# Designed miniproteins, single chains, continued (5): the designs that were tried, part 87

Each design is a single chain, and the fold is of that chain. pLDDT is the mean over its residues in the fold that is shown.

## One batch from the design tools (miniprotein)

Design m19022
Fold by ESMFold2-Fast:
Structure m19022 (fold): chain A 75 residues (1-75)
Amino acid sequence: SGSGKVTRVGDSYEVTVENAPLPKEVTVVLPGRYDSVTVKDPKGNEVPAKVERGEDHTVVTFTATENGTYTITGK
């Protein structure tokens, strides 16, 4: 599994992938339960993501194919 710097920005989360060997699997744990999650790559294209809901958290896993900032939006 991969990692990136995660930052809350309003209603979204940003994950920065830098200097990583690509493709890289990225797993992010979001606080709170989200019914759906959308992940967008640095160019704004939607990326397929695996979403697993816990009691008080949501685990999002996706494959990063580019370095840059990915945006995760929960609903």
Scores: mean pLDDT 77

Design m19023
Fold by ESMFold2-Fast:
Structure m19023 (fold): chain A 107 residues (1-107)
Amino acid sequence: MVLPPELQPVAEAISRFALNAKDKPEEALAAFREGLATPQPLSDELIEKALNSKDIKEQAKAVGQILASLTPEQFEALLPLVREALKTIMSDEEVDAFLAELRARRA
């Protein structure tokens, strides 16, 4: 599926998160999980924070908050990018378990 225009900045933020998380995987993953637990409505400010934050913790938390606030359809559209991002900081087995848990929480 072609990604909707409103999700293109989110996809870019996920890709940047993946690249930056390699240097501090534990801090990035902890902040990402905090973001998932504290959903925030999608906003230009939150997208800007996810794209342009110089602090990996701030960026990871913003990405998590965005993902937690998406519709199931929007989340599924971004899953391939989320999977690749998480594979930079955890094993394939851990990624599959984590994504299964996120899907179960949405069902």
Scores: mean pLDDT 77

Design m19024
Fold by ESMFold2-Fast:
Structure m19024 (fold): chain A 84 residues (1-84)
Amino acid sequence: GLALLTAVPHVDEAAARRLEEAARAPNLQEMYAALASIDWTDPELAAALDVLLGRRPASDPHARTATELERALLAVRAQLKAAA
């Protein structure tokens, strides 16, 4: 799962590990709640997550990174579900 997450801009290995942990949540609502509770140190990643969580408009310049991040998170969730 980490390789999918580290392919997203501004996601280092530490951020990827935290994102994968959030992706282990039992449903999407709990995953988004986990993402909202994490203090993200990289301001570009934090801004992309704010777009993903609906805290910033879809017209934000970080919207592209937010879309890539959402796709990576959903792909990681699919891999984790297939392994269960």
Scores: mean pLDDT 82

Design m19025
Fold by ESMFold2-Fast:
Structure m19025 (fold): chain A 114 residues (1-114)
Amino acid sequence: LPEVADLVTKAQIAAMNGDYEKAAEYGAEAARLALSRLSPETQARVAKNVADIAKKAGIEEAAKLFQEAYDNPERAADLVAEAVRLAMKKDPKAGLEILGVIFEEAVREEARRA
């Protein structure tokens, strides 16, 4: 999990500096790695939960990708990564909130194994 935490920190720092392209790049990679560590059932639940956040923020394209991830588990990590990238570019605050939810679920999964 340290690798995911490092990428989340880099995404936050990039966003604070107004570098939303780098924030999107780091955030997407963090989301992909975090989601790949979850069971398919947990991946589906996370995708559904963050789809609601994206929808409330008005980021319809990201919400659709998160919903597609729920329906297509084999592509879930890639679809979620692309959705996080879109969210970070359109609304960095909402993108970071979504990334935080994904990271928190990965931390809970690691805690279950420890």
Scores: mean pLDDT 83

Design m19026
Fold by ESMFold2-Fast:
Structure m19026 (fold): chain A 77 residues (1-77)
Amino acid sequence: MRRVAVVATFESEEAARAAAERIMAEVPGVLGASVTTHDGKAVLGVLVEESSVPEVLAIAKASPGFISSRVVPVTEP
């Protein structure tokens, strides 16, 4: 199976953590989620099966404090 990382930026760490918890609970094929802070923003990274990317993006975009998202291919699964 192909794995990818979804990276989403949020206004606050609380918003990013809430999104991470929801993604982990609702999306099949999530392998892990982490929240870090960069340049005054919170960044959520989700390692997920490629087929589940649309579901991860939908939850992230629906979450309060969402700013932006991108998908990063993972080399060597």
Scores: mean pLDDT 79

Design m19027
Fold by ESMFold2-Fast:
Structure m19027 (fold): chain A 82 residues (1-82)
Amino acid sequence: MASDEEIELLKLTFGELYKEGIKKLELTLEDGSKVTIELKSENVLIVKEGEKETEVDLLKDKEKASELIEKLKKVEEAIGHK
């Protein structure tokens, strides 16, 4: 489970991306799988993983926000270990 600090950082990051006019991100994981994140609003994301589509409300769905953070950490691990 992600910390409240990690969820707050996620909200800030995607809020800023939305304000900058970025509406979609495509990420490739280490195993070659793709995750597409669509910014529906400042606080609502649509996460697409192959056939699976999940709507994540960053203000209401702490569990789904935590799962998204875990997926983003896998992308970060492919770029550089922290």
Scores: mean pLDDT 73

Design m19028
Fold by ESMFold2-Fast:
Order: C-alpha cells, then structure tokens, then sequence
Structure m19028 (fold): chain A 57 residues (1-57)
C-alpha cells in the first residue's frame, strides 16, 4: 500500500544519507581508522532507526 511504499522510501533515503555521511567523513579525515568509522556508522544507523520509529508513532 502507499504507506508501506512511503516507509520503504524513507528507510532507503535514511540509509543513503548515512552512506553519504560516512563517505564524506572518510574523505574529510583519511586518518580515521576502520574501527572509528564503524563506531560512527553505528551512531548514524541508530539515529536513522530513531527517526524511523518517531515517524511511525
């Protein structure tokens, strides 16, 4: 249905924004370790999940 399609589009947009954010961070500071990037990705993904939950409330 339209609501499911909208929810899928929002999730895709949030995931794409997260990917772009991490790529931008890597380019801005190439000295960041894979562990630091993984930690940043977890925070970004957690935030995306919180946004999804808020939109469904």
Amino acid sequence: NAAQAAAEARRQALHDAGDKSIETLRKADPSLTDEQIAMARRVVDRHAADVEAALLA
Scores: mean pLDDT 81

Design m19029
Fold by ESMFold2-Fast:
Structure m19029 (fold): chain A 80 residues (1-80)
Amino acid sequence: SLSPEERQLMLEQLKKYLELVRKLASPEEVKEFEEQLKRLIENDGKDMEAGEKIMQLMKDIKAKTPEDVIRKVLDEIAAA
């Protein structure tokens, strides 16, 4: 089980991943990620189904996106 502080950090990390998703994914994938993240936030990080859908979507984006492109976008997000 995660502490409240660990869940808050997880949600903050997922918000950064949303920026990655917005830059690399289709509009449909972005909408799905935003919807699942909203559900996860509303349920204090405890919605396992929303978490699983987010993880699967991230896996799909990483599978079709070159590692160098992902790294570059993550660096840009970290710099902002």
Scores: mean pLDDT 77

Design m19030
Fold by ESMFold2-Fast:
Structure m19030 (fold): chain A 93 residues (1-93)
Amino acid sequence: MPSAEQQAALAAVLERASEEDRKELLELDAKFTEAARAGDAEAARKYFDEAIDLLERIARTVGSPEETANSLAALDVARKNAEQQIDALAKAV
């Protein structure tokens, strides 16, 4: 789990994200959820990586240096959790 500071920083940068970036994140989240539900580990990894890249871009664009550092740390935790879930999907199907 990300720390409270890491979660707060990510939430703050998301609140300041453009409407276009938020729409793209929602589309990537929907695609990731669908791929994960289908057991498509490759598609799930692809959409997850694209979502992380977008979140990193948002954090660097709207975040302070401290908010950006905390957001990137939260995203590293999210990557580790997703790798475990995607690996489980790949082995289970």
Scores: mean pLDDT 79

Design m19031
Fold by ESMFold2-Fast:
Structure m19031 (fold): chain A 90 residues (1-90)
Amino acid sequence: EAEELIREADELAERLREELERVKELAEKLGDEEMAEAAEEALRQLEATLEAAREAARAGNLEEARAYVEGLRRGLEEAEKLKEELEKKL
């Protein structure tokens, strides 16, 4: 299960990174500096969360690893919705 959680975290993080990069680009095009800064901060937090998920899984702290994976999944859902809303404004 540890390997499965790491693989899931990696896949979610890759998708979330793509969505957040797109959100940042859209926010910049719309002149929404606050949104662009928020996306940049989210990208930094993403890398920290991914590493924490991997470390927890490798240490056998599976409940903690699952919590991080769930956080990544929620982040992805939020980023996808935000991207769609910003795309409607172009």
Scores: mean pLDDT 85

Design m19032
Fold by ESMFold2-Fast:
Structure m19032 (fold): chain A 66 residues (1-66)
Amino acid sequence: SSMAQQVQDHIEQARRHLEQGDVEGAQRHLDEATRLLGDLSGTDPESAERLRPQVEDVLRQVREAQ
């Protein structure tokens, strides 16, 4: 779905920002991914459950970088 693709795109952008040392940029993309993941859970719960571990992984990396 387009929303699942948007979550995936924000996860990828967050990881790229972390690789560049831009923790604030990574946090902004992570916040959008988390918001969209919440919306996706109501419309496509299967895709949401597949993407949730990736969002959690990036969240952990952002917390460790602070």
Scores: mean pLDDT 88

Design m19033
Fold by ESMFold2-Fast:
Structure m19033 (fold): chain A 107 residues (1-107)
Amino acid sequence: SRRDALLATLEHYLAVLDAFTAAIEADPRVSPEQKARLTALLAEIRELYREAARAIEAGDWDRAIALHEEAIRLLEELRGIIPDPTLAAAVEAQIADERAILAALRA
């Protein structure tokens, strides 16, 4: 179903955030202070995705839309402060995917 497809996409997004967190934690060029800041933003986005999944399961599409809009805002913030260009490009790809989800939720 549409709901099941969207929930599967959010599970994939959580895995992508785990990969971003692992890449940041493994980068010796990123300071401990910068790691803490970046991983805090990723944790906040992760919580928004979990809340969006609960909203979708409840049929609360307006709430799911609002949570995805907030996730895009935090991803844009994350992209602006990530020092690694490869990881920044991966975050841009995540923003594009997130915009596609937002379009699907509005349809």
Scores: mean pLDDT 86

Design m19034
Fold by ESMFold2-Fast:
Structure m19034 (fold): chain A 75 residues (1-75)
Amino acid sequence: MEKKEKLKEEYEELTKRMLAEKDSKKRQAIAYVAAGLQTLILTGDEEKAMEYIEKAGKIDPELAEEAKKKLEEIK
């Protein structure tokens, strides 16, 4: 599977999770991770994507760690 296609699948899953999330803070963290993945899909800019994931980690460190693990698996 192409790296870009994998990122698009993760982005779609995150947007679904965001819509189902009841906690506004967790929803914001999911939105930041989704923004990071969108940045990678559109530009390939890993530094900017990591900035978004870091922002998510300030709200939900566990979610940010999962996102970092997924990115390492894709690389």
Scores: mean pLDDT 78

Design m19035
Fold by ESMFold2-Fast:
Structure m19035 (fold): chain A 68 residues (1-68)
Amino acid sequence: SKAEKLAEAEKLLEKARKELSKFVSEETVNKFIEEMKKFIEENLDSLSLEELLQKLEDMAVRFYLENS
């Protein structure tokens, strides 16, 4: 359901925020989390749960590689 997609995406955002905060400033992490939230809003109806979570994880990995 849409509610399940939102709940799982929110869990992934919180995990990403905590992990990335170990390497990147709070201000930079917060800005990136806002970009992830926007991606969720724009793609919630078009992507499956698995696709949404995979894309969010890919975004977090790319951000880590660009800021490490």
Scores: mean pLDDT 83

Design m19036
Fold by ESMFold2-Fast:
Order: C-alpha cells, then sequence, then structure tokens
Structure m19036 (fold): chain A 80 residues (1-80)
C-alpha cells in the first residue's frame, strides 16, 4: 500500500526532526514538527475511517495500527 508506506516514512521523518529540534533547544522547529506530525495523524485517522466505511477491513486494520504507533510517538515527543 503506497499510501501506508508514505505515511510511515513521513512519521519517521517528523519524529526525527522533532527529536533533533528538542535536543538542540530549537522550540520553533520542535513546534513545527509536532504540528506537522499531528496533521499526519489526522490524515491517517481519515484513511482508517474511509477504509472501514467501504468495508476494506484489511486496509482499515493497517491504518488503525499505524495511527496507534503515530499517537504513541507523539506522546513520547511531548514528554521530552
Amino acid sequence: DERLEKFEKEIEKLYAEAEAAKAAGDEEAAKKALLELEEVIGLIAIEAAVAEIVGDEETAAKFRELLEKAEEKLKELKSL
């Protein structure tokens, strides 16, 4: 699933950017990366909901799993 892989790469990129910005004390860069990660999480939630509505249980399950992983990473970043 090309969309799933794209979201996975974007999450990893934004996590790395937020972590690096936080380590450097760059509050503006950290805030930007966190906001972008929250936007990506919202898009993943929409993809999961759409898949569920159309009865694509396999795709819905994959996006729900990715959503849970992304939300966990966001919580970790906010706790740093």
Scores: mean pLDDT 84

Design m19037
Fold by ESMFold2-Fast:
Structure m19037 (fold): chain A 102 residues (1-102)
Amino acid sequence: GSLAAESERLGEALQQAEERLGTTRINEEQLKKIAAEINPKAQEMLKSGVYLSKARALNQLLENEWAASDSDLARIESKTHKLKEQFDVSSAKAAEATTASA
């Protein structure tokens, strides 16, 4: 493809990645709020010895959800950063080609 077409493709991919990153960050903040409300109660139940099996199950579910969310955010951030670098390089090359053709 042409340099202009490559730049356009990368720009669209970057925009889509930024939209996903924004949504993931909002979801992570919501998950943090939920964990902040539930996790202290689960820890208190564990310490008191009351309903230990239920408290353990709840804590494990929260840890699994948390680890998955952190992993997804880091992955999306890394991908978005790389796409931005690729877009910047491609955009510079397209601009250089346009200047040379004038």
Scores: mean pLDDT 61

Design m19038
Fold by ESMFold2-Fast:
Structure m19038 (fold): chain A 88 residues (1-88)
Amino acid sequence: LSPEQKAAALAALEELEELVENSEELSEEEKKRLLELLERLRAAVEAGDLEAARRELVRLGEEIYKIPNEELRKKLAELADRVAEALA
């Protein structure tokens, strides 16, 4: 990962973390699961491990698509896509 790609991915991850933490529509269990996945994805990005980052991004996408609220699911998916674009 270039420094620019890492910075872009980390910025999108920060927005994801803020959205998850501030969402009143997510249960405490859903927040915990999403934040744990975001922490693992952040660690992979910070380590420059592109293969690990892509695997954690897939896991994050799977959990996002289980969220019942359509508007929140769409916003989380759009931010996850921005992480994926930064890692391309």
Scores: mean pLDDT 86

Design m19039
Fold by ESMFold2-Fast:
Structure m19039 (fold): chain A 85 residues (1-85)
Amino acid sequence: SLVEEARKAAELIVEAGRAYAENREELLAELEKQLEPHDKLLQELADRIVEAHEKGTLSEEEKEALALIGEGLAEAKRLIEEAER
């Protein structure tokens, strides 16, 4: 499902943020490869946000998927910022 794919992508994003924060270059490269199959999902969700902002037609599943990705990005950012201080 869209939500399940988004959850997996979000988990990989958090792991990538942690790997970056810990300067684990080999692990980060491996996680980037694991994220490549999800590039299409992320692009499609971005396109749907733009389209739905104009038409107001995001599904509840699309909203949940976006929330999961947003939470993963926020957590990755937090881990990186904590490590840089």
Scores: mean pLDDT 78

Design m19040
Fold by ESMFold2-Fast:
Structure m19040 (fold): chain A 75 residues (1-75)
Amino acid sequence: DAEERLKRGEENIAEAQKLIDSGNPEDRERAIALAQQAIEDYEALLPHARSEEERRFLQEGIERARELIEEAKKL
């Protein structure tokens, strides 16, 4: 379900950011995994985007999740 993937992607990005903000090296693997899951969900949704606005939102989400992976690697 597209709505479930969208919600999960948003929740995973938010959780990954919280883990990175905590600054704990122990959270590195979890933050990376959450961001990777968000990329997978958004990439799965991208071909089904009905508008330029939806496509841009998903693309920006993928870019943010990739940035979170790089930030998490520094934990």
Scores: mean pLDDT 86

Design m19041
Fold by ESMFold2-Fast:
Structure m19041 (fold): chain A 77 residues (1-77)
Amino acid sequence: SAEDQVRQAMELTRRAQEILNSGGDPKEASRLALEARELGLKALEDPNQVTRATGAIIDAIGVQIDAGLKLGQPIGI
């Protein structure tokens, strides 16, 4: 369901941020954030999830920017 897609997107974004906060691989964090963004975009197809899906997409983009900066470029944007 779209609600499950939003929950999964938020969980992936959280894991990606934890990788960055722990000094882990920014490429792995970027990959997880990209997957989260794709799930959020799919959830936008459900009108009942638009607000939460939009929030999940914005949060995922934020992590992608953070990961890109640590790699010296905005990767996955």
Scores: mean pLDDT 83

Design m19042
Fold by ESMFold2-Fast:
Parts: sequence; C-alpha cells; structure tokens
Structure m19042 (fold): chain A 80 residues (1-80)
Amino acid sequence: NAEELRQRARELLLEGIRDLKKANEYYSQGNKDEAIKYYEKAIEKFREALELFRQAGDTEGAIHAENLLKEAEKKLNELK
C-alpha cells in the first residue's frame, strides 16, 4: 500500500523536522549535548522516512528526506 507508506513517511519527516529545529535551537544556545541528542533523533526519523518513501516509489519524498538527513548528519559531525 503505497499511500499508507507515503503517509507514514510524511509523519516521520515532519517529526524529524521538529527534532532538527529543536537541535538547531540548542546549538544556537551553546547546549551541545542536547543539540547532539536532537540531531540524532532527527537522523533516525529521516532515515526511516527515506526508506518508506523508497518503498512507496515516492522519488520526490525520498530526495527531500535524503537532503534533510545529509543536513542533520553534517550538523552532528560538526559537533562531535
């Protein structure tokens, strides 16, 4: 069921975006430990969303999730 997979992927993508926003907020405050925690949460959600978009054949969703994943991974690597 491609529509069910797309819907689940969108929900995870939105959750990941919220976690990414929270991570960026902590990063701007100098709270490195909380920033790392929320970047890791965002990465996990973006990875799951990417896989579900791929399973659904949603190329645009997959590209979007992959771009957000790379952004979060880059930010996390800058902190570690």
Scores: mean pLDDT 90

Design m19043
Fold by ESMFold2-Fast:
Structure m19043 (fold): chain A 63 residues (1-63)
Amino acid sequence: AAAERRAALAARLAEIQRLAKEQGIKFQLVVSSDAEGREVLELLTPVSPEIAALLEEANAYLA
């Protein structure tokens, strides 16, 4: 259900934030819209491969 996907997304976002703090990375996460108006998460700064992988997982929950 949508609530369960939101919880999974929130968990991934929390993990991204934790890893960024642990790695000393300052970044800004934005929510943008794709061509169909769906929410897509983007990072405005370069990040580690681990954080990039978590972002891909988070975006999969929005699709």
Scores: mean pLDDT 69

Design m19044
Fold by ESMFold2-Fast:
Structure m19044 (fold): chain A 99 residues (1-99)
Amino acid sequence: DEELERLLEDLERAVEAYRKFKTTGDREALSEFVALALLLAFYGGVSMAEIERLAETTDPEEAERLREELAERIRRKLEELRSDPIFQASLAQLEAIRA
């Protein structure tokens, strides 16, 4: 549950970083977007193109539907990965690096 909440937060941060890069050309924002997009691709099964689409969506109803779709995909991917011993080892390594 905490892992899901962190990834959903990472999704929103990726969307914000992409919008900031598109409006300001800030290279730091681009770096943040790329890093978050790689995390979301690995742990959430969400592509960089899908995050870009969410960020560029101006219709609030469509944006909400896309957000819900991506959130469900992230949840399902995490449930799948939980049974994988390689994922368990990867998560332990990631926590060690974050410390």
Scores: mean pLDDT 80

Design m19045
Fold by ESMFold2-Fast:
Formats: structure tokens, C-alpha cells, sequence
Structure m19045 (fold): chain A 95 residues (1-95)
């Protein structure tokens, strides 16, 4: 389903909130390279780059696998899964 401009902004705003929460919880476990990659990808996602959306989905999928292997809190797993879902929704709406 294609998103309206208003719906796209709502998804980006929710992603921004979830990303802020993720960074607050995970900043000490992220390398400087991962933080820099995440920041660059997020800026490109906000600019509407579908390749950046795909790369950010892969970043969070890899992080999700690691969190599950580490036996991380269900709340943290759900946070990352929700971000992946919203990014997939953005990707489907970008033409």
C-alpha cells in the first residue's frame, strides 16, 4: 500500500522515537562505526532513499539476531522488530 505524505511523516516520526529509545538502551554496546553507519543511513532514509531503507533493515535484522542469541529483554527484541516493520512499510511505499 502506498503511503500518503502525512502517513509517511507519521511513520518517520514513530521511527525517530523508536530509534532514540534504541540508541539510549544500546549506545554502550554499539561501536563508533555502527553509530556512524546508523546515523548516515537514518539521514538518507529521511531523504527518501530506498537503498538506505534496505540497508537500515539489514542493520536491524543483524542486530535482532544478535539480541536473540544474547537472550536480551523481550522489550528490546520487540523494539527492534517494530523498527524493522516500519522500515519495511516505508520501503513498500517508496516508488
Amino acid sequence: SSLSDEERQQVLQELSRLLTEFLQKEIDSLSDDEVNELSALWEQVQQGDPQAVQQLIRFFQEKLERLKEEGSDEENIELVERMIGLLQQLLRSQE
Scores: mean pLDDT 81

Design m19046
Fold by ESMFold2-Fast:
Structure m19046 (fold): chain A 81 residues (1-81)
Amino acid sequence: GAIDTALEQARRVQEVLPDDPRAQRALEHARLAAEDPENAVGYLGLLGTHLSLLHSDHPEAAEVGEAGGAVQVEQLRLLLS
């Protein structure tokens, strides 16, 4: 589901940028969505924003951009459901 995808993408970003505290914060937002699924749309929105900002600082890290896009797609699916 959307939350599982967000967790997988956030973990992938942490593997690419293990020393960046923003990657850890992105994973925390994904975990909050899993713990509180009724507010998942909000947490996925915050996660998507964090990943977009992180990718702006690391434009060469294509995996971060892909993760941000995937999370935003899942947030939109939840909003439109």
Scores: mean pLDDT 81

Design m19047
Fold by ESMFold2-Fast:
Structure m19047 (fold): chain A 88 residues (1-88)
Amino acid sequence: ELEKLKEEFEQLGLEYAQTVAQLLAETAVDREGSLRRLIAFNDEMIAKFQAIKDKFLSLGDSELAAAADHLIELARRLTELARAELAA
């Protein structure tokens, strides 16, 4: 169970990093649309990271839960920055 959850977490982290990089690159041609997609993607990924965090906590792995929490905080910060950019 724990090993599969670690693999799932690793895959989600890679997916998150790749998609964020793509959306940020797309701001060069579609700034507003890419920023709106980034906000929606961050909201989706926060929910997934929270679910994984809860599972790590239920298995007693506070270190991996903290790692998931860090990604949640990163996604929230990126959403704040994207919203600020859209408001400007």
Scores: mean pLDDT 87

Design m19048
Fold by ESMFold2-Fast:
Structure m19048 (fold): chain A 99 residues (1-99)
Amino acid sequence: RKELAREIAEKKGYTPSLEDSIELSYEVLLKEAPTPEMQKLVKEGYELQKEIFKLQDEIEKARAAGNQEKVDELQKRVDELRSKLGEINKKIAEIRKAL
């Protein structure tokens, strides 16, 4: 599925569809969040996902430029943000189990 989405995006230079998909997923999750605590965690996760997406775009540009040092630095930042996102998802799962 990632291969197909990337192939279509490459052929048409179409990045807005991915942003729209993230925004739609966030709106749905926010509406379905039964507690203010869960809503706060969903908002935090969305902000982290936006930052990861931005960094991934920068990694692709750095790779195209042949700047391996920059790719490694940005990848490390993505890994740190993904770790934080995993912690937020863990907290959301714990709240869901308590409900």
Scores: mean pLDDT 71

Design m19049
Fold by ESMFold2-Fast:
Structure m19049 (fold): chain A 82 residues (1-82)
Amino acid sequence: SLLASAEKLVEIGEALFKEGKYEEALEFYQRALRLLQAAGASPVRLAEVLRNIGKVLEALGKLEEAKRYYERAEELLRAAGV
């Protein structure tokens, strides 16, 4: 399923992040985010992936981009009443 494929991409992204492969982790998390959005994943799950993208961007020194992803995650949870 689309959701199962997205979750596998998140798992790969997490493994890459732990290995310090930040650019590759970012690519997999962004692909996962697109599939989760297409699958109608919960706001909580989307926010988790957005925060993971933020963490990767911080590791890459892209602090302003990281801030935008964290803000998107917070806004999504706020809009969902979480």
Scores: mean pLDDT 90

Design m19050
Fold by ESMFold2-Fast:
Structure m19050 (fold): chain A 81 residues (1-81)
Amino acid sequence: SPLLELLEETKERIKKAKSKEELLEIVEETIQRMRELNAPVWAIQMLEEMKEFIKTSKKSVEELKEAAIKALDVLAELLRS
C-alpha cells in the first residue's frame, strides 16, 4: 500500500529529526502526500491533530518523536483494517 509505505518513510524521517521545526515540516509534507494519494479524510484529520499537538506542546523533541511514532503506528493499523 502506498499509504502504508508513506507512513513507514515518515517514521524514519521523524526518528532522524533534530528539532520541533523539522518534525512539523515532516508532518506537513506527509499530510500533502496523503492528500495526493487520496487518503481517507479521517486519516488526514489524525495527521492534522498530530501536527497541532506538536506545534502547541512544550514536551522535548524526543517525547514529541515518540508520540508521533505511536500515532503513526495506530494510523497504519487502522488503514490495514
Scores: mean pLDDT 89

Design m19051
Fold by ESMFold2-Fast:
Structure m19051 (fold): chain A 87 residues (1-87)
Amino acid sequence: MREERVRKAREAARLVKEELDLRYEILKLEGKWTAELGTQLNYELSLELDRMIGLLETDPEEFERQLEELKKRVEELKKEKEKLKKE
């Protein structure tokens, strides 16, 4: 159980970083990237990660739902990035 929680926390952290990187790349491709938007996104995603890690102790079922939503969001962002690159 404890090792599984560490593994899940690392998985969430990896996916949050992937979402952040994809959002930065999409903003740059759209010509909308600014340091202010980058700082805001990093802050918001950092808070989301902290909240998710907290759920591993308080509500593991909700953590799993949010992890699946995060995976889906990352895949959607990957598709959006590829669509923008084809222009």
Scores: mean pLDDT 82

Design m19052
Fold by ESMFold2-Fast:
Structure m19052 (fold): chain A 86 residues (1-86)
Amino acid sequence: MLSVVKAVRERLPSGVTRATLQARASEPADLYVLVRAGSEPALHLARAEGATEITLETERLGVEDVKALAFAQTPSGTETVEGEWQ
């Protein structure tokens, strides 16, 4: 079971968005967390193999909508969760 335990974004006075995303799995899995900025294909990504926790921090996103996504890959399939921004 995968969960997003932290999803925080802040717009800085410079117009840059700072984002932090943290996900946890109940069992070791191949974990990925993504922050997508707007409609651009550019992704900010962190990966961890055989892990129960992963964190991504990123800056220099424009003034745009961003999504927080977490994925866990196991032999039985892929679990996906979207984080709710604070």
Scores: mean pLDDT 72

Design m19053
Fold by ESMFold2-Fast:
Structure m19053 (fold): chain A 99 residues (1-99)
Amino acid sequence: VDEIVAELKKAIEANDVEKVRELSKKLIDLLPPDDALRILTELLEYAIEQNNTGAVRVLNESIDEVRERGASPELVRQSAIRATSLSLRKIGDQIDEEL
């Protein structure tokens, strides 16, 4: 798991969206839904900090997949709130830089 997480962070930094998708799927297949959700949420926050919109999209799709696989609705809601709050901050920062 730690190796997959490290590779995921490297793929996010490299803007390798396809590898992010592949490794996220492996993570979901290896872990219980709540554990996968926790790690995917941390990776989603990392992708947002890296301004990698492709990885953000893929990781949001992966989080939806773990929701369907039985992740706690409360944890899914908390994950969505955290990701949305950070995304709004980063989008605001990018708009301010371009203006």
Scores: mean pLDDT 76

Design m19054
Fold by ESMFold2-Fast:
Structure m19054 (fold): chain A 63 residues (1-63)
Amino acid sequence: MEDKKIEEVAKELAKITGDETEEMIEAIKKAIKDVIKEEGLTADEVVQRLKDMLSRDLTPKKS
């Protein structure tokens, strides 16, 4: 059941990277599961953190 939510967030992250292949989605699913197990975070928290970090790291804004 949690796998379905992880799959949805993996697809969303794949969209951000510009690569929506099944391989990328599976790789992201693994990363999300590893972070959940290691840090005890929910899938929602992990996706929020990854989206924020990826967006800011790949597209740095001047301040």
Scores: mean pLDDT 69

Design m19055
Fold by ESMFold2-Fast:
Structure m19055 (fold): chain A 72 residues (1-72)
Amino acid sequence: MVDVLAPLTPEQKAEVEKLTGKEVNTVGDLLLLTMDLAMQLEPPLSAEEIISLATLTPEEAIEKIKEYVEKL
């Protein structure tokens, strides 16, 4: 089971806020933000691809956020 309530490190929180201007506190918050950004892409990712983002590690999710922000 993915521990969606696990807290992010201060460094991970700071990096996400720097990239997106949004505050995240838990792994679940980070994954939801990653999925939300993916849904805002033009064209958006498929529903299957967006759902697969929920299986990422925090480090992988931050890398995806960097990629998505560059496209927005």
Scores: mean pLDDT 78

